Designed miniproteins, single chains, continued (2). Designs and how they scored, part 1

All scores and structures are predictions.

Each design is a single chain, and the fold is of that chain. pLDDT is the mean over its residues in the fold that is shown.

## One batch from the design tools (miniprotein)

Design m4001
Fold by ESMFold2-Fast:
Structure m4001 (fold): chain A 65 residues (1-65)
Amino acid sequence: SEDAEEGKRLLIEELGASEEEAEKALEAIKNKDYETAAKIVQGLGKRTKNSEAASRAGGLLVAGS
């Protein structure tokens, strides 16, 4: 999905996620484990102090699934 790919890109480029962190978030969403995905995205948002980018990335990842 284009939305899932864009969400992954935002995690890496805007939230400073490693490739491993981004893949874990995608895998959690694919498995419908939204709690784990939310914890990863929220943790990245807190680490970068960018809650807006975290919300956008989370929304795109869910929409792309």
Scores: mean pLDDT 80

Design m4002
Fold by ESMFold2-Fast:
Structure m4002 (fold): chain A 68 residues (1-68)
Amino acid sequence: SMEEAKKKIEELIQEFEERTGDPDLVARLKEIAEKILKSIKDPEEALSYFEMAVRALERYHAERKAAA
């Protein structure tokens, strides 16, 4: 259900916050979650897109740290 997808998205945001400790990236991920949940009505599709966004931001964070 969409409610279960939303709960899993919230869990993924919490895990991302624990891993990165970056409040700006966490805020960006929350904005992406809101846009996905507003635009995508299929629970599986919403979760799939959100998981892709999490991976993209994790790569971005790792690349920025490696370049510093």
Scores: mean pLDDT 82

Design m4003
Fold by ESMFold2-Fast:
Structure m4003 (fold): chain A 81 residues (1-81)
Amino acid sequence: ALKELASEASKEKVVKAAEAGLELAKKQNAPEEALKLLEKAIEAAKEGNMEEAGKLMEEALKLLDEDTRNEVGSEIGKILT
């Protein structure tokens, strides 16, 4: 799960993952609510709250269509691993 990966990853990786996820979600015309959650995830990660960042990323992915969710989730997971 992204929450678990984020809690085990470095702060730098979590910030990078959330930023990459936001950029990809924007290109895929994701719902505004999902984009806002990814922006909050970036803020949480920058503050060192990696558990909250991971939770916010998971909540954002739940708002995406299956294809977009798989693409964004894969990009985030690749950076976190």
Scores: mean pLDDT 82

Design m4004
Fold by ESMFold2-Fast:
Structure m4004 (fold): chain A 55 residues (1-55)
Amino acid sequence: PPLYVDPVTGKTFSDGIELIENIVDALLEELGIKVPEDASLEERIRKVAEALGKL
């Protein structure tokens, strides 16, 4: 189908993005990195990548 739906959970790709954002935010807290509450998912991912030495 054009939109992916997880056959196990029934969640759409958009639901997955929200979950990933929450996981990334939790990881940023674990790494001691602060970001604004309204930071984009890309910015949050970038901060994690920077902390891991990927950027």
Scores: mean pLDDT 67

Design m4005
Fold by ESMFold2-Fast:
Structure m4005 (fold): chain A 55 residues (1-55)
Amino acid sequence: MTPEEAVEAIREYAKEKNQPLTREEAVDYLAEKFGISKEEAERLIDEAVRKGLLE
């Protein structure tokens, strides 16, 4: 999974919930939905922030 794919998934989920996600909610969502570790989910979020893909 790329950081770009992770950002897209987070944004779609936030829209469905009609509320912004906390960092913990985003990590848990990515880990559960894609079957990755929470450490990998954190890495993807950190990389997305570094690339300017997350606000």
Scores: mean pLDDT 80

Design m4006
Fold by ESMFold2-Fast:
Structure m4006 (fold): chain A 76 residues (1-76)
Amino acid sequence: DEVKKEAEENKEKNLKLLNELKEKNLSIEELEKKIKELAKEIEELLKKGAPIEKIEELANEYLILLSVLDEKLKEQ
């Protein structure tokens, strides 16, 4: 089941990235900047017809950054 394997691999990558971002203790401003840069990169790749695999990788990073930003905003 290729779909289940991809979902599980993405989950592990997302958890690792989440932990790395928490350890780096990025500010709200730094997180917002990274989110905007990543969104622009994803949009450009979509326009160029880049491989879906590359787009999914960046989209996962984008979602994790949003999650970390949301948690920090709730602490304010």
Scores: mean pLDDT 76

Design m4007
Fold by ESMFold2-Fast:
Structure m4007 (fold): chain A 80 residues (1-80)
Amino acid sequence: SELEDVEFDIDLLEHQVERVEKALAAGDRSPLLLRAVRLTIENAEKLLKYAKEKNLPQSVIDRIEEILKRARELLAQLEA
């Protein structure tokens, strides 16, 4: 189902954010990590747009917005 596909994509994005958080905590400041965060933000923004256009449940939209918030905070830390 469309909802199951979106839930899978959310799970993938959450795992990507967790991977970046762990790498940053371990002292990784590489250009590859910066690229990974930017790609995660781009994918999360696309998913958020899709979820809103399809009128998916607010709980799903909230999860994507939380991922975006976390990813943007990680980007700010990496750019500092």
Scores: mean pLDDT 89

Design m4008
Fold by ESMFold2-Fast:
Structure m4008 (fold): chain A 61 residues (1-61)
Amino acid sequence: MKRVAVVAAPTEEMAEELGKKGLESGADEVIKLVGASLEEAKKVADELRKQGIATTGVHAT
């Protein structure tokens, strides 16, 4: 089973930096939400968990 980190940031560059931190925390994959809020990232992570996908963390600026 893949472990996914969900990141939200106002720019792609910031999302990439947060994604790198997600990978360092043990994620196999990163979902980047550019222009999204922490609340939106948490909703995406919750939906993934409902589908049986493990999440390593939610990161936002």
Scores: mean pLDDT 76

Design m4009
Fold by ESMFold2-Fast:
Structure m4009 (fold): chain A 85 residues (1-85)
Amino acid sequence: AKELAERVKEAAKELAELAKELGNEELAKEALEAAKLAPELSEKELILLLATLYAAISQAYKEQGNEKKAEEYLAKARELKAEAA
């Protein structure tokens, strides 16, 4: 549980940084607010949130033209979603 919450916080920070680079301050705020909820979430909810954050990171990298990282994060998001189902 603590390890998943830490991964959610790390993913949210990465998304917030990418969102700022893209000029999307709203997405950066949403990512950081999602991370604040992590300690209150169940393990399944943490996995789903992490999958959502990885999918958003994938989209941000795709918008930056970094297809390799976009594909890596999309694969991670799909794997986590399958585990949570």
Scores: mean pLDDT 81

Design m4010
Fold by ESMFold2-Fast:
Structure m4010 (fold): chain A 56 residues (1-56)
Amino acid sequence: MAERAAEAVKTALENQGVSPDLAEEAARLFKELAESGQVTPAEAAKIAVNRALKAA
């Protein structure tokens, strides 16, 4: 299920004008964090999105 959420994060970032490469990196980070079990999927999404926007 994390794969669908990761694709949603990527699409949302691309819609905000983030490059496809940065959006892909953010989606990957989200998937790793969500699958780690150390954070909730919502928290993983916040971390990934914030890192992508800060890098852009």
Scores: mean pLDDT 76

Design m4011
Fold by ESMFold2-Fast:
Structure m4011 (fold): chain A 72 residues (1-72)
Amino acid sequence: ALEKAREEAEKAFKKAVEEAEKLVKEGKYEEAVKLMKEMAEYFRLLYQRFRDPYFLELAEKALELAKEIKEM
């Protein structure tokens, strides 16, 4: 269960980063920030369920990307 959740989280994050990059290139900065914040909340919920710090690391990475995009 945990291994599957990690694999799905990694795939979801990679997909979301690709979508955020596309949104940034299109000038849709607010949508890109929203996507990264939604991903951070998703990972936070996974951490609450599994108590694996890996999900907190993913959440922090998503929030860091949201901050970088917001500063553009």
Scores: mean pLDDT 85

Design m4012
Fold by ESMFold2-Fast:
Structure m4012 (fold): chain A 96 residues (1-96)
Amino acid sequence: MAEKLAENLIKQAEEAKTPLELDIVLSFAVMALALAKNMYKQGKYEEAIKLYEAIIKTFEVILEKAREMGDEVTAQEAERLIEEAKKLYNEAKKKL
C-alpha cells in the first residue's frame, strides 16, 4: 500500500502541468503525511520512514513546479510541509 502510494505521488507531482493539478497532488501528499504520522504512532517506524522519504520528494517536486508556475501560495505551503516532514523523518530515524 504505502510503496504504491509513494510511487504514484512522486509521478503525479512530476507530471503536473497546471496549478490545479499541482494542488490535487499537494492534497494527496498531505493525506499521505497523515498516514505516515499514524504509522509512527503505531510503532511502524521503518514503514513511516519510507513514506516520509517519498512525501519529502513529492513536496520538493511540488515546490519546484509551483515556483515555475508563479504559484507563491502553493510554494510557501510546500516549503513549510517539507520542513515538517523532515523533522518527522529525523524523529522516526531516532527510533531505529
Scores: mean pLDDT 85

Design m4013
Fold by ESMFold2-Fast:
Structure m4013 (fold): chain A 55 residues (1-55)
Amino acid sequence: SAISDAVAEGREKLLRTLSKEEAIELLEIRLADAKENKSKDAIEALEKALEEVRK
C-alpha cells in the first residue's frame, strides 16, 4: 500500500541519518500516535518497520 511504501522509505532514511536506537525510538513514537488515531494501515506498517529495524 502507499502507506506501507512511505513507511519503508522513511525507515531507510532514518537509518541513514540516525543511529539504530534513535530510529527505533522515533518509530515507536509514530506507532503510538497511529494507535491513538486508529490508523490500521499505519499501525501494521510501523510494526513491520520496527520488527525489521530491531533485527
Scores: mean pLDDT 76

Design m4015
Fold by ESMFold2-Fast:
Structure m4015 (fold): chain A 81 residues (1-81)
Amino acid sequence: MSMTEEEQQLEEEAEKLLEEAERALEQGDYDKAIELAKKAIELAKKLLEITESRETILRAIGLILRAIGIIFDAELKKKQL
């Protein structure tokens, strides 16, 4: 249940990238939102590779799902404009 420093760093950086992606999405910068969300997925995947914690696995999956949502929203808005 305790996270390692490496797991914490990966989760924090992925969350930061998702916050930046959401901000880019709100500002209409859809390409930037997609790029940042994809980077967050890569960090969450690394977290999944190193973690043995079920709680951390669930959080990493949550980060990936959130990133996919941002990508879908950005791609949809690009097609509507």
Scores: mean pLDDT 84

Design m4016
Fold by ESMFold2-Fast:
Structure m4016 (fold): chain A 92 residues (1-92)
Amino acid sequence: LEAKTEELIAQAPAAAEELAALPDEELEELAERYRRLAEEARRAGRELGAEAYELLAEAAEAAKAGDVERAAELLAEAARKLGEEMRRLAEE
C-alpha cells in the first residue's frame, strides 16, 4: 500500500497522461466509483481517505476535460492523503 502511494506521487504526470488516454465513459465510471468510496470512507470516520477519493474523482474529471497538468496535481495530492491514512492504520 505505502509503496503504491509513493509510486503514484512519483509517477503522477505519467498517471495523468494514462488517465487522459482512457475513454470518457471509463473516466466517468472511475469518478463515480471514487465518489462512492469517499462516501463510505466518510461513514467510517476516515476523513483523509474520503478527501483522497474525492481528489481522485476530480483527477478523472480533469483528465476527461483534457487538463493533464491539473489531473497530475490532483493525483499527487490524493496519494499524499491516502498515504497518511494508511500510515495511521499501520501505526495502530
Scores: mean pLDDT 78

Design m4018
Fold by ESMFold2-Fast:
Structure m4018 (fold): chain A 87 residues (1-87)
Amino acid sequence: DFSAPESVVQELLEEIKKLEEELKKDPNNAKAYAKRGEKYFTLGMNSLSEEKADEYLKKAIEYYEKALELDPNNEEAKKLLKMAKAA
């Protein structure tokens, strides 16, 4: 998790936390699930730890699948899910 600049990692974690609070208020917000997945995907791709990378990529997949469960026509989430599964 030190492969990316620490400031970038902290920013991503803060954005994830804000998206978590948004989802607590609206658990059917497909866009927020897709955005959260994207933040986890970025953390996974930039992690120095293989264990952390795998964990973050699995979280990204989970959140993209949830976004598509709520909004099956979200083409961006479909694309990002395909990329996360290929990583």
Scores: mean pLDDT 79

Design m4020
Fold by ESMFold2-Fast:
Structure m4020 (fold): chain A 60 residues (1-60)
Amino acid sequence: MSDEQKAAINKAASEALSLEDPEEAYRLMKESLTALGVAPAAAEAAARSVVAHIEADKAR
């Protein structure tokens, strides 16, 4: 994976984590990673990880 792809993934994750709506964060993350050519399974796993983090933070 290129440094540009890593930077773009980190940016997408940061933007998704700043959203208050976990459904919107999931959509943003999945769409951004898919547009960058990340494998569908990996994009799904990353999107779910971001949603789980937001939900865990809300439960605190």
Scores: mean pLDDT 75

Design m4021
Fold by ESMFold2-Fast:
Order: structure tokens, then C-alpha cells, then sequence
Structure m4021 (fold): chain A 66 residues (1-66)
């Protein structure tokens, strides 16, 4: 259903980020913004494991900007 499709889309986005990691400050900021939206969706879906994975990725990307 729509919830599984949303979760699958977020998981695919994480896979693409891992395969093609952002390397410039602009790419990092765009990826963080998209992941913050994905985090809100994962929390609304109640997918705690997916939300935790997105939060971890956001922290890792933010560390690269600092």
C-alpha cells in the first residue's frame, strides 16, 4: 500500500546516497534537506528502524559540513 511504497522510496534514496555519496557542500545541504523530509515521513509511518537509519545518515552528512 502507500505506506510501504513511501518506506521503499526512502530506503531506495538511502541506497543511492550510499552508492553515490555527496561530495560538495551544496550536494550535502540538498541531501540533508531531503533526508529531514524523509525522517518526518518515516516517523509518521511508525517505521522506527527506518527513522533511526535516516537520523544516523543526517548526523553523518552534517558532520561532513562542520
Amino acid sequence: GPAEEEAARIRRGLELLEANPPTTPTQLRVAIHELEEALRIARELGDEELAARVEKTIRQLRAQLA
Scores: mean pLDDT 88

Design m4022
Fold by ESMFold2-Fast:
Structure m4022 (fold): chain A 62 residues (1-62)
Amino acid sequence: MELPPARRVRHETDGLVETRLSPEATRAVLKITREKLEKAKNLDEMAKISQEVADRVRAAMA
């Protein structure tokens, strides 16, 4: 029997299912992120780029 806080596991599973609704949109976001990450010279910029990707994916899912 698992420990009580299992919502993270459920959220990860649901995220995979929902992401499959638009694989092309996900690929486009990943392509842009990859190029920006290569140009980022510090961790702070990398974190900012990751936040933008997460926000875009969230908007597509909403």
Scores: mean pLDDT 59

Design m4023
Fold by ESMFold2-Fast:
Structure m4023 (fold): chain A 96 residues (1-96)
Amino acid sequence: KVRELVERSDIPPELKDEAIQLAEEIHRRLVAAGVPEDVASKIATAAAQAYLLHGPEEALRAARAVLSHFVNEGKLTPEQAERALAAVEALLAERA
């Protein structure tokens, strides 16, 4: 799912492989934090795209926006969203 989402995105072709690798790592951490796989794929793809194009602050903003959307739809609890955001933040800090 992550690969397909990145390949269909507006990410420049030269960054797509890096975006897939980053999104897969974010996805693994989100699933480990208790996020459903389909939700994790969308968060991971949005965060990876924002990170590569705009940096870590925009990546966290993108992740927060997608997490808020899924909380509003009842697919995540606020506590799951907080854990997910913390996982993304920790991963991006490791890359800095």
Scores: mean pLDDT 81

Design m4024
Fold by ESMFold2-Fast:
Structure m4024 (fold): chain A 66 residues (1-66)
Amino acid sequence: SPLDELKALLARAEEAFRAGDYEAAERELVRIHVLLQDHGLALPAEDAARYEALRAELRRVAEAER
Protein backbone atom coordinates (compact mmCIF):
# COMPACT_ATOMS: atom_id res chain seq x y z
CA SER A 1 0.00 0.00 0.00
CA PRO A 2 1.15 3.62 -0.39
CA LEU A 3 1.14 3.99 3.41
CA ASP A 4 3.47 0.98 3.83
CA GLU A 5 5.79 2.48 1.18
CA LEU A 6 5.72 5.87 2.96
CA LYS A 7 6.66 4.24 6.29
CA ALA A 8 9.52 2.33 4.61
CA LEU A 9 10.81 5.53 2.96
CA LEU A 10 10.62 7.40 6.29
CA ALA A 11 12.56 4.62 8.06
CA ARG A 12 15.24 4.73 5.32
CA ALA A 13 15.45 8.53 5.57
CA GLU A 14 15.90 8.33 9.36
CA GLU A 15 18.58 5.61 8.98
CA ALA A 16 20.46 7.67 6.36
CA PHE A 17 20.35 10.73 8.65
CA ARG A 18 21.76 8.72 11.58
CA ALA A 19 24.56 7.46 9.29
CA GLY A 20 25.42 11.08 8.33
CA ASP A 21 24.25 10.53 4.73
CA TYR A 22 22.27 13.75 4.45
CA GLU A 23 21.96 13.54 0.65
CA ALA A 24 20.32 10.09 0.92
CA ALA A 25 18.03 11.34 3.72
CA GLU A 26 16.93 14.34 1.59
CA ARG A 27 16.37 12.08 -1.45
CA GLU A 28 14.06 9.81 0.56
CA LEU A 29 12.13 12.86 1.87
CA VAL A 30 11.62 14.00 -1.75
CA ARG A 31 10.28 10.52 -2.59
CA ILE A 32 7.84 10.77 0.33
CA HIS A 33 6.66 14.20 -0.89
CA VAL A 34 6.08 12.92 -4.45
CA LEU A 35 4.20 9.83 -3.20
CA LEU A 36 1.95 11.99 -0.98
CA GLN A 37 1.15 14.30 -3.93
CA ASP A 38 0.60 11.43 -6.42
CA HIS A 39 -1.96 9.75 -4.13
CA GLY A 40 -3.45 12.89 -2.52
CA LEU A 41 -2.57 11.46 0.89
CA ALA A 42 -1.71 12.84 4.33
CA LEU A 43 0.59 10.99 6.72
CA PRO A 44 -0.90 9.63 9.98
CA ALA A 45 -0.16 11.99 12.90
CA GLU A 46 2.76 10.00 14.36
CA ASP A 47 4.42 9.52 10.95
CA ALA A 48 3.79 13.19 10.06
CA ALA A 49 5.56 14.21 13.30
CA ARG A 50 8.56 12.02 12.40
CA TYR A 51 8.64 13.42 8.85
CA GLU A 52 8.53 17.06 10.04
CA ALA A 53 11.15 16.41 12.76
CA LEU A 54 13.54 14.92 10.16
CA ARG A 55 12.95 17.84 7.77
CA ALA A 56 13.72 20.29 10.61
CA GLU A 57 16.94 18.42 11.50
CA LEU A 58 18.10 18.42 7.86
CA ARG A 59 17.46 22.18 7.65
CA ARG A 60 19.59 22.70 10.79
CA VAL A 61 22.43 20.65 9.28
CA ALA A 62 22.25 22.63 6.01
CA GLU A 63 22.30 25.93 7.95
CA ALA A 64 25.28 24.82 10.11
CA GLU A 65 27.29 23.82 6.98
CA ARG A 66 26.96 27.33 5.46
Scores: mean pLDDT 82

Design m4025
Fold by ESMFold2-Fast:
Structure m4025 (fold): chain A 78 residues (1-78)
Amino acid sequence: MEMEKYLEEFGKVASEAISKAAKVPDVQREIEEKAAKYAREMQELIKRGSKPEDVRKKAEEGKEEVERLAAEAEALAA
């Protein structure tokens, strides 16, 4: 279903962000915690029959946050 694709896309972005933060364990852990939180919230929205737009918006918020943290980790590692 369309909403499951947003979860899958988010999962890929989160995995990449976690990999980028591998040299900064504290930030990597924060990304993992944020990724789990957003994935759980998206799954709850899907189970509740929420609008696809709500799931997409949550995925966009999560992607932006994990990407920001990954960029911070990369800057710290440089």
Scores: mean pLDDT 83

Design m4026
Fold by ESMFold2-Fast:
Structure m4026 (fold): chain A 61 residues (1-61)
Amino acid sequence: SAELEEGGLQFVELLVESLRAQGLSREQQRDALENLLRWLRSQGVPEELLERMREHAERLL
């Protein structure tokens, strides 16, 4: 749903901003993102949403 997509995109945006504020490198931020996406996949989040979340986060990295 659009609401779930918006929530997912906002979540990765806040995650990237939080990791950046903590002084983590771009590589460490990418590793954290990949770990998050792997976990979300295990929880049954659709691949289409995971891909949109990855693309959005990569734009911010």
Scores: mean pLDDT 84

Design m4027
Fold by ESMFold2-Fast:
Structure m4027 (fold): chain A 58 residues (1-58)
Amino acid sequence: SDQQQLQQYQQAAQQNLETLEKIEGPLSPEEKEELQKTLDKLIKHAAAASAELRAQRA
């Protein structure tokens, strides 16, 4: 389902953010909030685009 894909993308983004913090150093709470908002928007758009492409090929 599209909701499952969105959740998968969100989980992957969270894991990547945690990995980035371990490598690059800790992000401030403000940086995390702004990045999370941007990522959520991009993930939603990516999930919608992927669903549309899937529908066109089904």
Scores: mean pLDDT 73

Design m4028
Fold by ESMFold2-Fast:
Structure m4028 (fold): chain A 62 residues (1-62)
Amino acid sequence: DAKLAAAQAAYAAVGADGPAEEGARAVAEALGIAPEEGVEIARAAGAEDAAGAASAVVNAAG
């Protein structure tokens, strides 16, 4: 819940329809995860946009 809220705030600047890579990096940084790891998680999940990337990173973070 708190992690999801932080993730949504982080990628809001990128936009939900924005680049998945930028969304993944922003969310990873907000959750204390390396940005490169966030990008890898989003890529593995097949995320197409920032919102999809955010969801994938939050789920992987636990």
Scores: mean pLDDT 76

Design m4029
Fold by ESMFold2-Fast:
Structure m4029 (fold): chain A 67 residues (1-67)
Amino acid sequence: MSEEERKKAIEELLKKVEELLKKGEVEKAIQLFDDTMVRMLLDGHITPEEAQEAAKRFYELLKKLGL
């Protein structure tokens, strides 16, 4: 997987997570994020550094939504 494809996959994941959070489906958002990130890490599709940045962005999204 290219760097651009990995960045796009993370962006699409975060957009789906944001939509769930805006709907108040916090548990579903957390489960989707965790499941997808673990799978991508175990499959070697993303680096630990990219996973760390995605987690940071997820946390910032929670802060912005008052969660």
Scores: mean pLDDT 80

Design m4030
Fold by ESMFold2-Fast:
Structure m4030 (fold): chain A 68 residues (1-68)
Amino acid sequence: MSEVEELLRRAIEAIKAGDLEEALRLLSEAISLASADQEMVNKLLKAMQAIINGDLETAIKLLEELLE
């Protein structure tokens, strides 16, 4: 399992726990590690935007799709 996948799993758990600050921190770290993968970075940015907009269901779905 990649370090990015572990960060995404932890971010999903943080969202489900209502810890949105921790979720955004974990996703920022994942973006830094995934910087060579533009498609993954773009999808992570969309997930962060969904969290900021309060659309937590969309954020979780986007992150779960990345773990496929």
Scores: mean pLDDT 83

Design m4031
Fold by ESMFold2-Fast:
Structure m4031 (fold): chain A 87 residues (1-87)
Amino acid sequence: MVDTSEYDVESVAEMSVEEIMEKFGLSKKDAAKLKLFAQYLLENKDKPREFFVRVLEEFFKEVKNEKVREIAKQLVENHLGEEVVLE
C-alpha cells in the first residue's frame, strides 16, 4: 500500500527530476512527466473534481508505465481526499 502522505501534489511539484527518480525509482523521462503532471495539478488546484479525473485520464493515455500511473492516481486521490474510479 502506497503512503498517501508522500504523494502530495505540492511536494512532488517542488521536487527536482533527480529527487523524483530517487524517491519513486523512475527513469528521467517518467520522472519529468510526473513532475510536469504535479505542477499542472498544482496550478489548477481550485478546479472541480471532474477536471482532475479528466487530467488523470489524459495522463494515462500518454504514460503506459504502471508505476507512474499509480503514483499519478495517488496524487489526484490525495488532492481530492477520495478514491478516483476511471472507466
Scores: mean pLDDT 77

Design m4032
Fold by ESMFold2-Fast:
Structure m4032 (fold): chain A 68 residues (1-68)
Amino acid sequence: SKEELLELLEELNKRMRESKSLSKEEQIKVYQETLKELEEKLKTADPESQRVLQIAIGEIKKAIEELE
């Protein structure tokens, strides 16, 4: 549901904030694992949820690129 998706995004934002205290290598690992979770959810998501997930996936990919 849209509410479950919002809770997921809130949890992801929390993980990203907490990972800022980690090493660059550990941050990349957390982001890569998060990316895999989002890509799996995208496969079974409804069209509205797919749009939100695609935005989140783009944000995580950009964060990984900036760390590399």
Scores: mean pLDDT 79

Design m4033
Fold by ESMFold2-Fast:
Structure m4033 (fold): chain A 73 residues (1-73)
Amino acid sequence: AVEETVARLAEAFQIPDPEERIKAVLDVFKENPEAAAQAVRRLAPGPVGDRLAELIRQGKFEELEAFLREMLE
C-alpha cells in the first residue's frame, strides 16, 4: 500500500549513514515501484517528486541512485 511505502521511505531517510540510507531507499523503490512512485510524490510534491516517480516507474535505478546522491550532498 502507498501509506506503508511512505512510512518505509520516511524510516529509510532517517538512516544516519549516507550509503546505507541510499541502499535502503532504493530497496523500497524496487520492492513495489508503483506504490513507491506515488509515495515519493506525496513526500516531495513538485518537480523533484515527479522526477523520482518517473525514474521509479521506468526502472532506472542507476539514475535514481545518482539523483539521490546529488540531493543528499
Scores: mean pLDDT 80

Design m4034
Fold by ESMFold2-Fast:
Structure m4034 (fold): chain A 63 residues (1-63)
Amino acid sequence: HMEEAERVLKEAREALQAGDYDRAISLAEKMIELARKLGNYDLVMEASHLLLEAERRRRQAAA
């Protein structure tokens, strides 16, 4: 149940650390969808924060 969400979260964080912002954004969006299906609002908040951070870093890399 949580194993899939944990795997996606780990991959999203790794993509963000590697500078692959497009992948991090895609994985964060997938995690938000999974978290909503699980009814886990804390995980929705975590994934949303990760999405915003990936978007922020992508903007800085483009400037």
Scores: mean pLDDT 81

Design m4035
Fold by ESMFold2-Fast:
Structure m4035 (fold): chain A 72 residues (1-72)
Amino acid sequence: EEIKKEIDERLAKGELKPGDKVVIVENSGPRRVELEKYLKSKGLEVVDSLIGLSPETIKERIEKSGADYVIE
């Protein structure tokens, strides 16, 4: 709920817009799926969904993704 509220506020302020790239860092598969569906419903592009990876691998994947926003 808090994450969805944060995304809504950023979209309302123009800090995020449809087509912006988002990376999800979430170890819960169900929460990741819910967040991905929510973000896609707002027109955001989910470019990576990271689960069960080392902190170093997560950082590398985020840097390579070109993401506009990271959820963790």
Scores: mean pLDDT 77

Design m4036
Fold by ESMFold2-Fast:
Structure m4036 (fold): chain A 82 residues (1-82)
Amino acid sequence: PGPLGETKKLLDIALKLGNVKVFERLIEANKDNPVATAWAYTNLGKAYLKKGEIDKAKEYFRKALEVDPSNEEAKKLLEEIE
């Protein structure tokens, strides 16, 4: 599977288990793939945003930008809620 395919599977597993820490550990193991990792953090941020958890959403968008500063979606979403 490609980088985005693996990251999407990790996100789906995290959502089903409700365990964000397991997902964060899996992302940490894939730090050599910043694009996939930033995509995963961006989608976790979007999930928290839908729940009204703005502070958690900001945290995940910031983590996405720490891994991949060129992630325009995470940057845009963070700017919209800051």
Scores: mean pLDDT 71

Design m4037
Fold by ESMFold2-Fast:
Structure m4037 (fold): chain A 67 residues (1-67)
Amino acid sequence: ALMKLAVDAINLDPNSAEGWKNLGNVYFNLGKLDSAIAAYKKALELKPDDAEAHNNLAKALEKKAQL
């Protein structure tokens, strides 16, 4: 499962910006917006110049504002 794969990747390397971004994507697709936002923010702490993580964080925040 995508969730297990993303969690396993972070457990192996918690400094993986890509792993945190992937976890954020899984949470976003499940509608767990607060969890998605937290994961994307962690990805950006590790790689502040990741345009995809910035874009995905903005989308998650926008969707949460609509609730």
Scores: mean pLDDT 78

Design m4038
Fold by ESMFold2-Fast:
Structure m4038 (fold): chain A 58 residues (1-58)
Amino acid sequence: SLEEAIRRLAESPDPLVRAMGHDLLQLPPEEQVPAIRRALESTKDPVARKALEEVLAA
């Protein structure tokens, strides 16, 4: 599920990915997917991009 995928981000050993996961968990469910899409448009870090793409695929 989307919530399980976001929780995995918050448990990531990568500090940037972990911070993104925590921020997403603070948003209402209806705002989470739009926030992930905006992050993908602005994020250049390949590890963070891969993690966000995997969340959207879940």
Scores: mean pLDDT 83

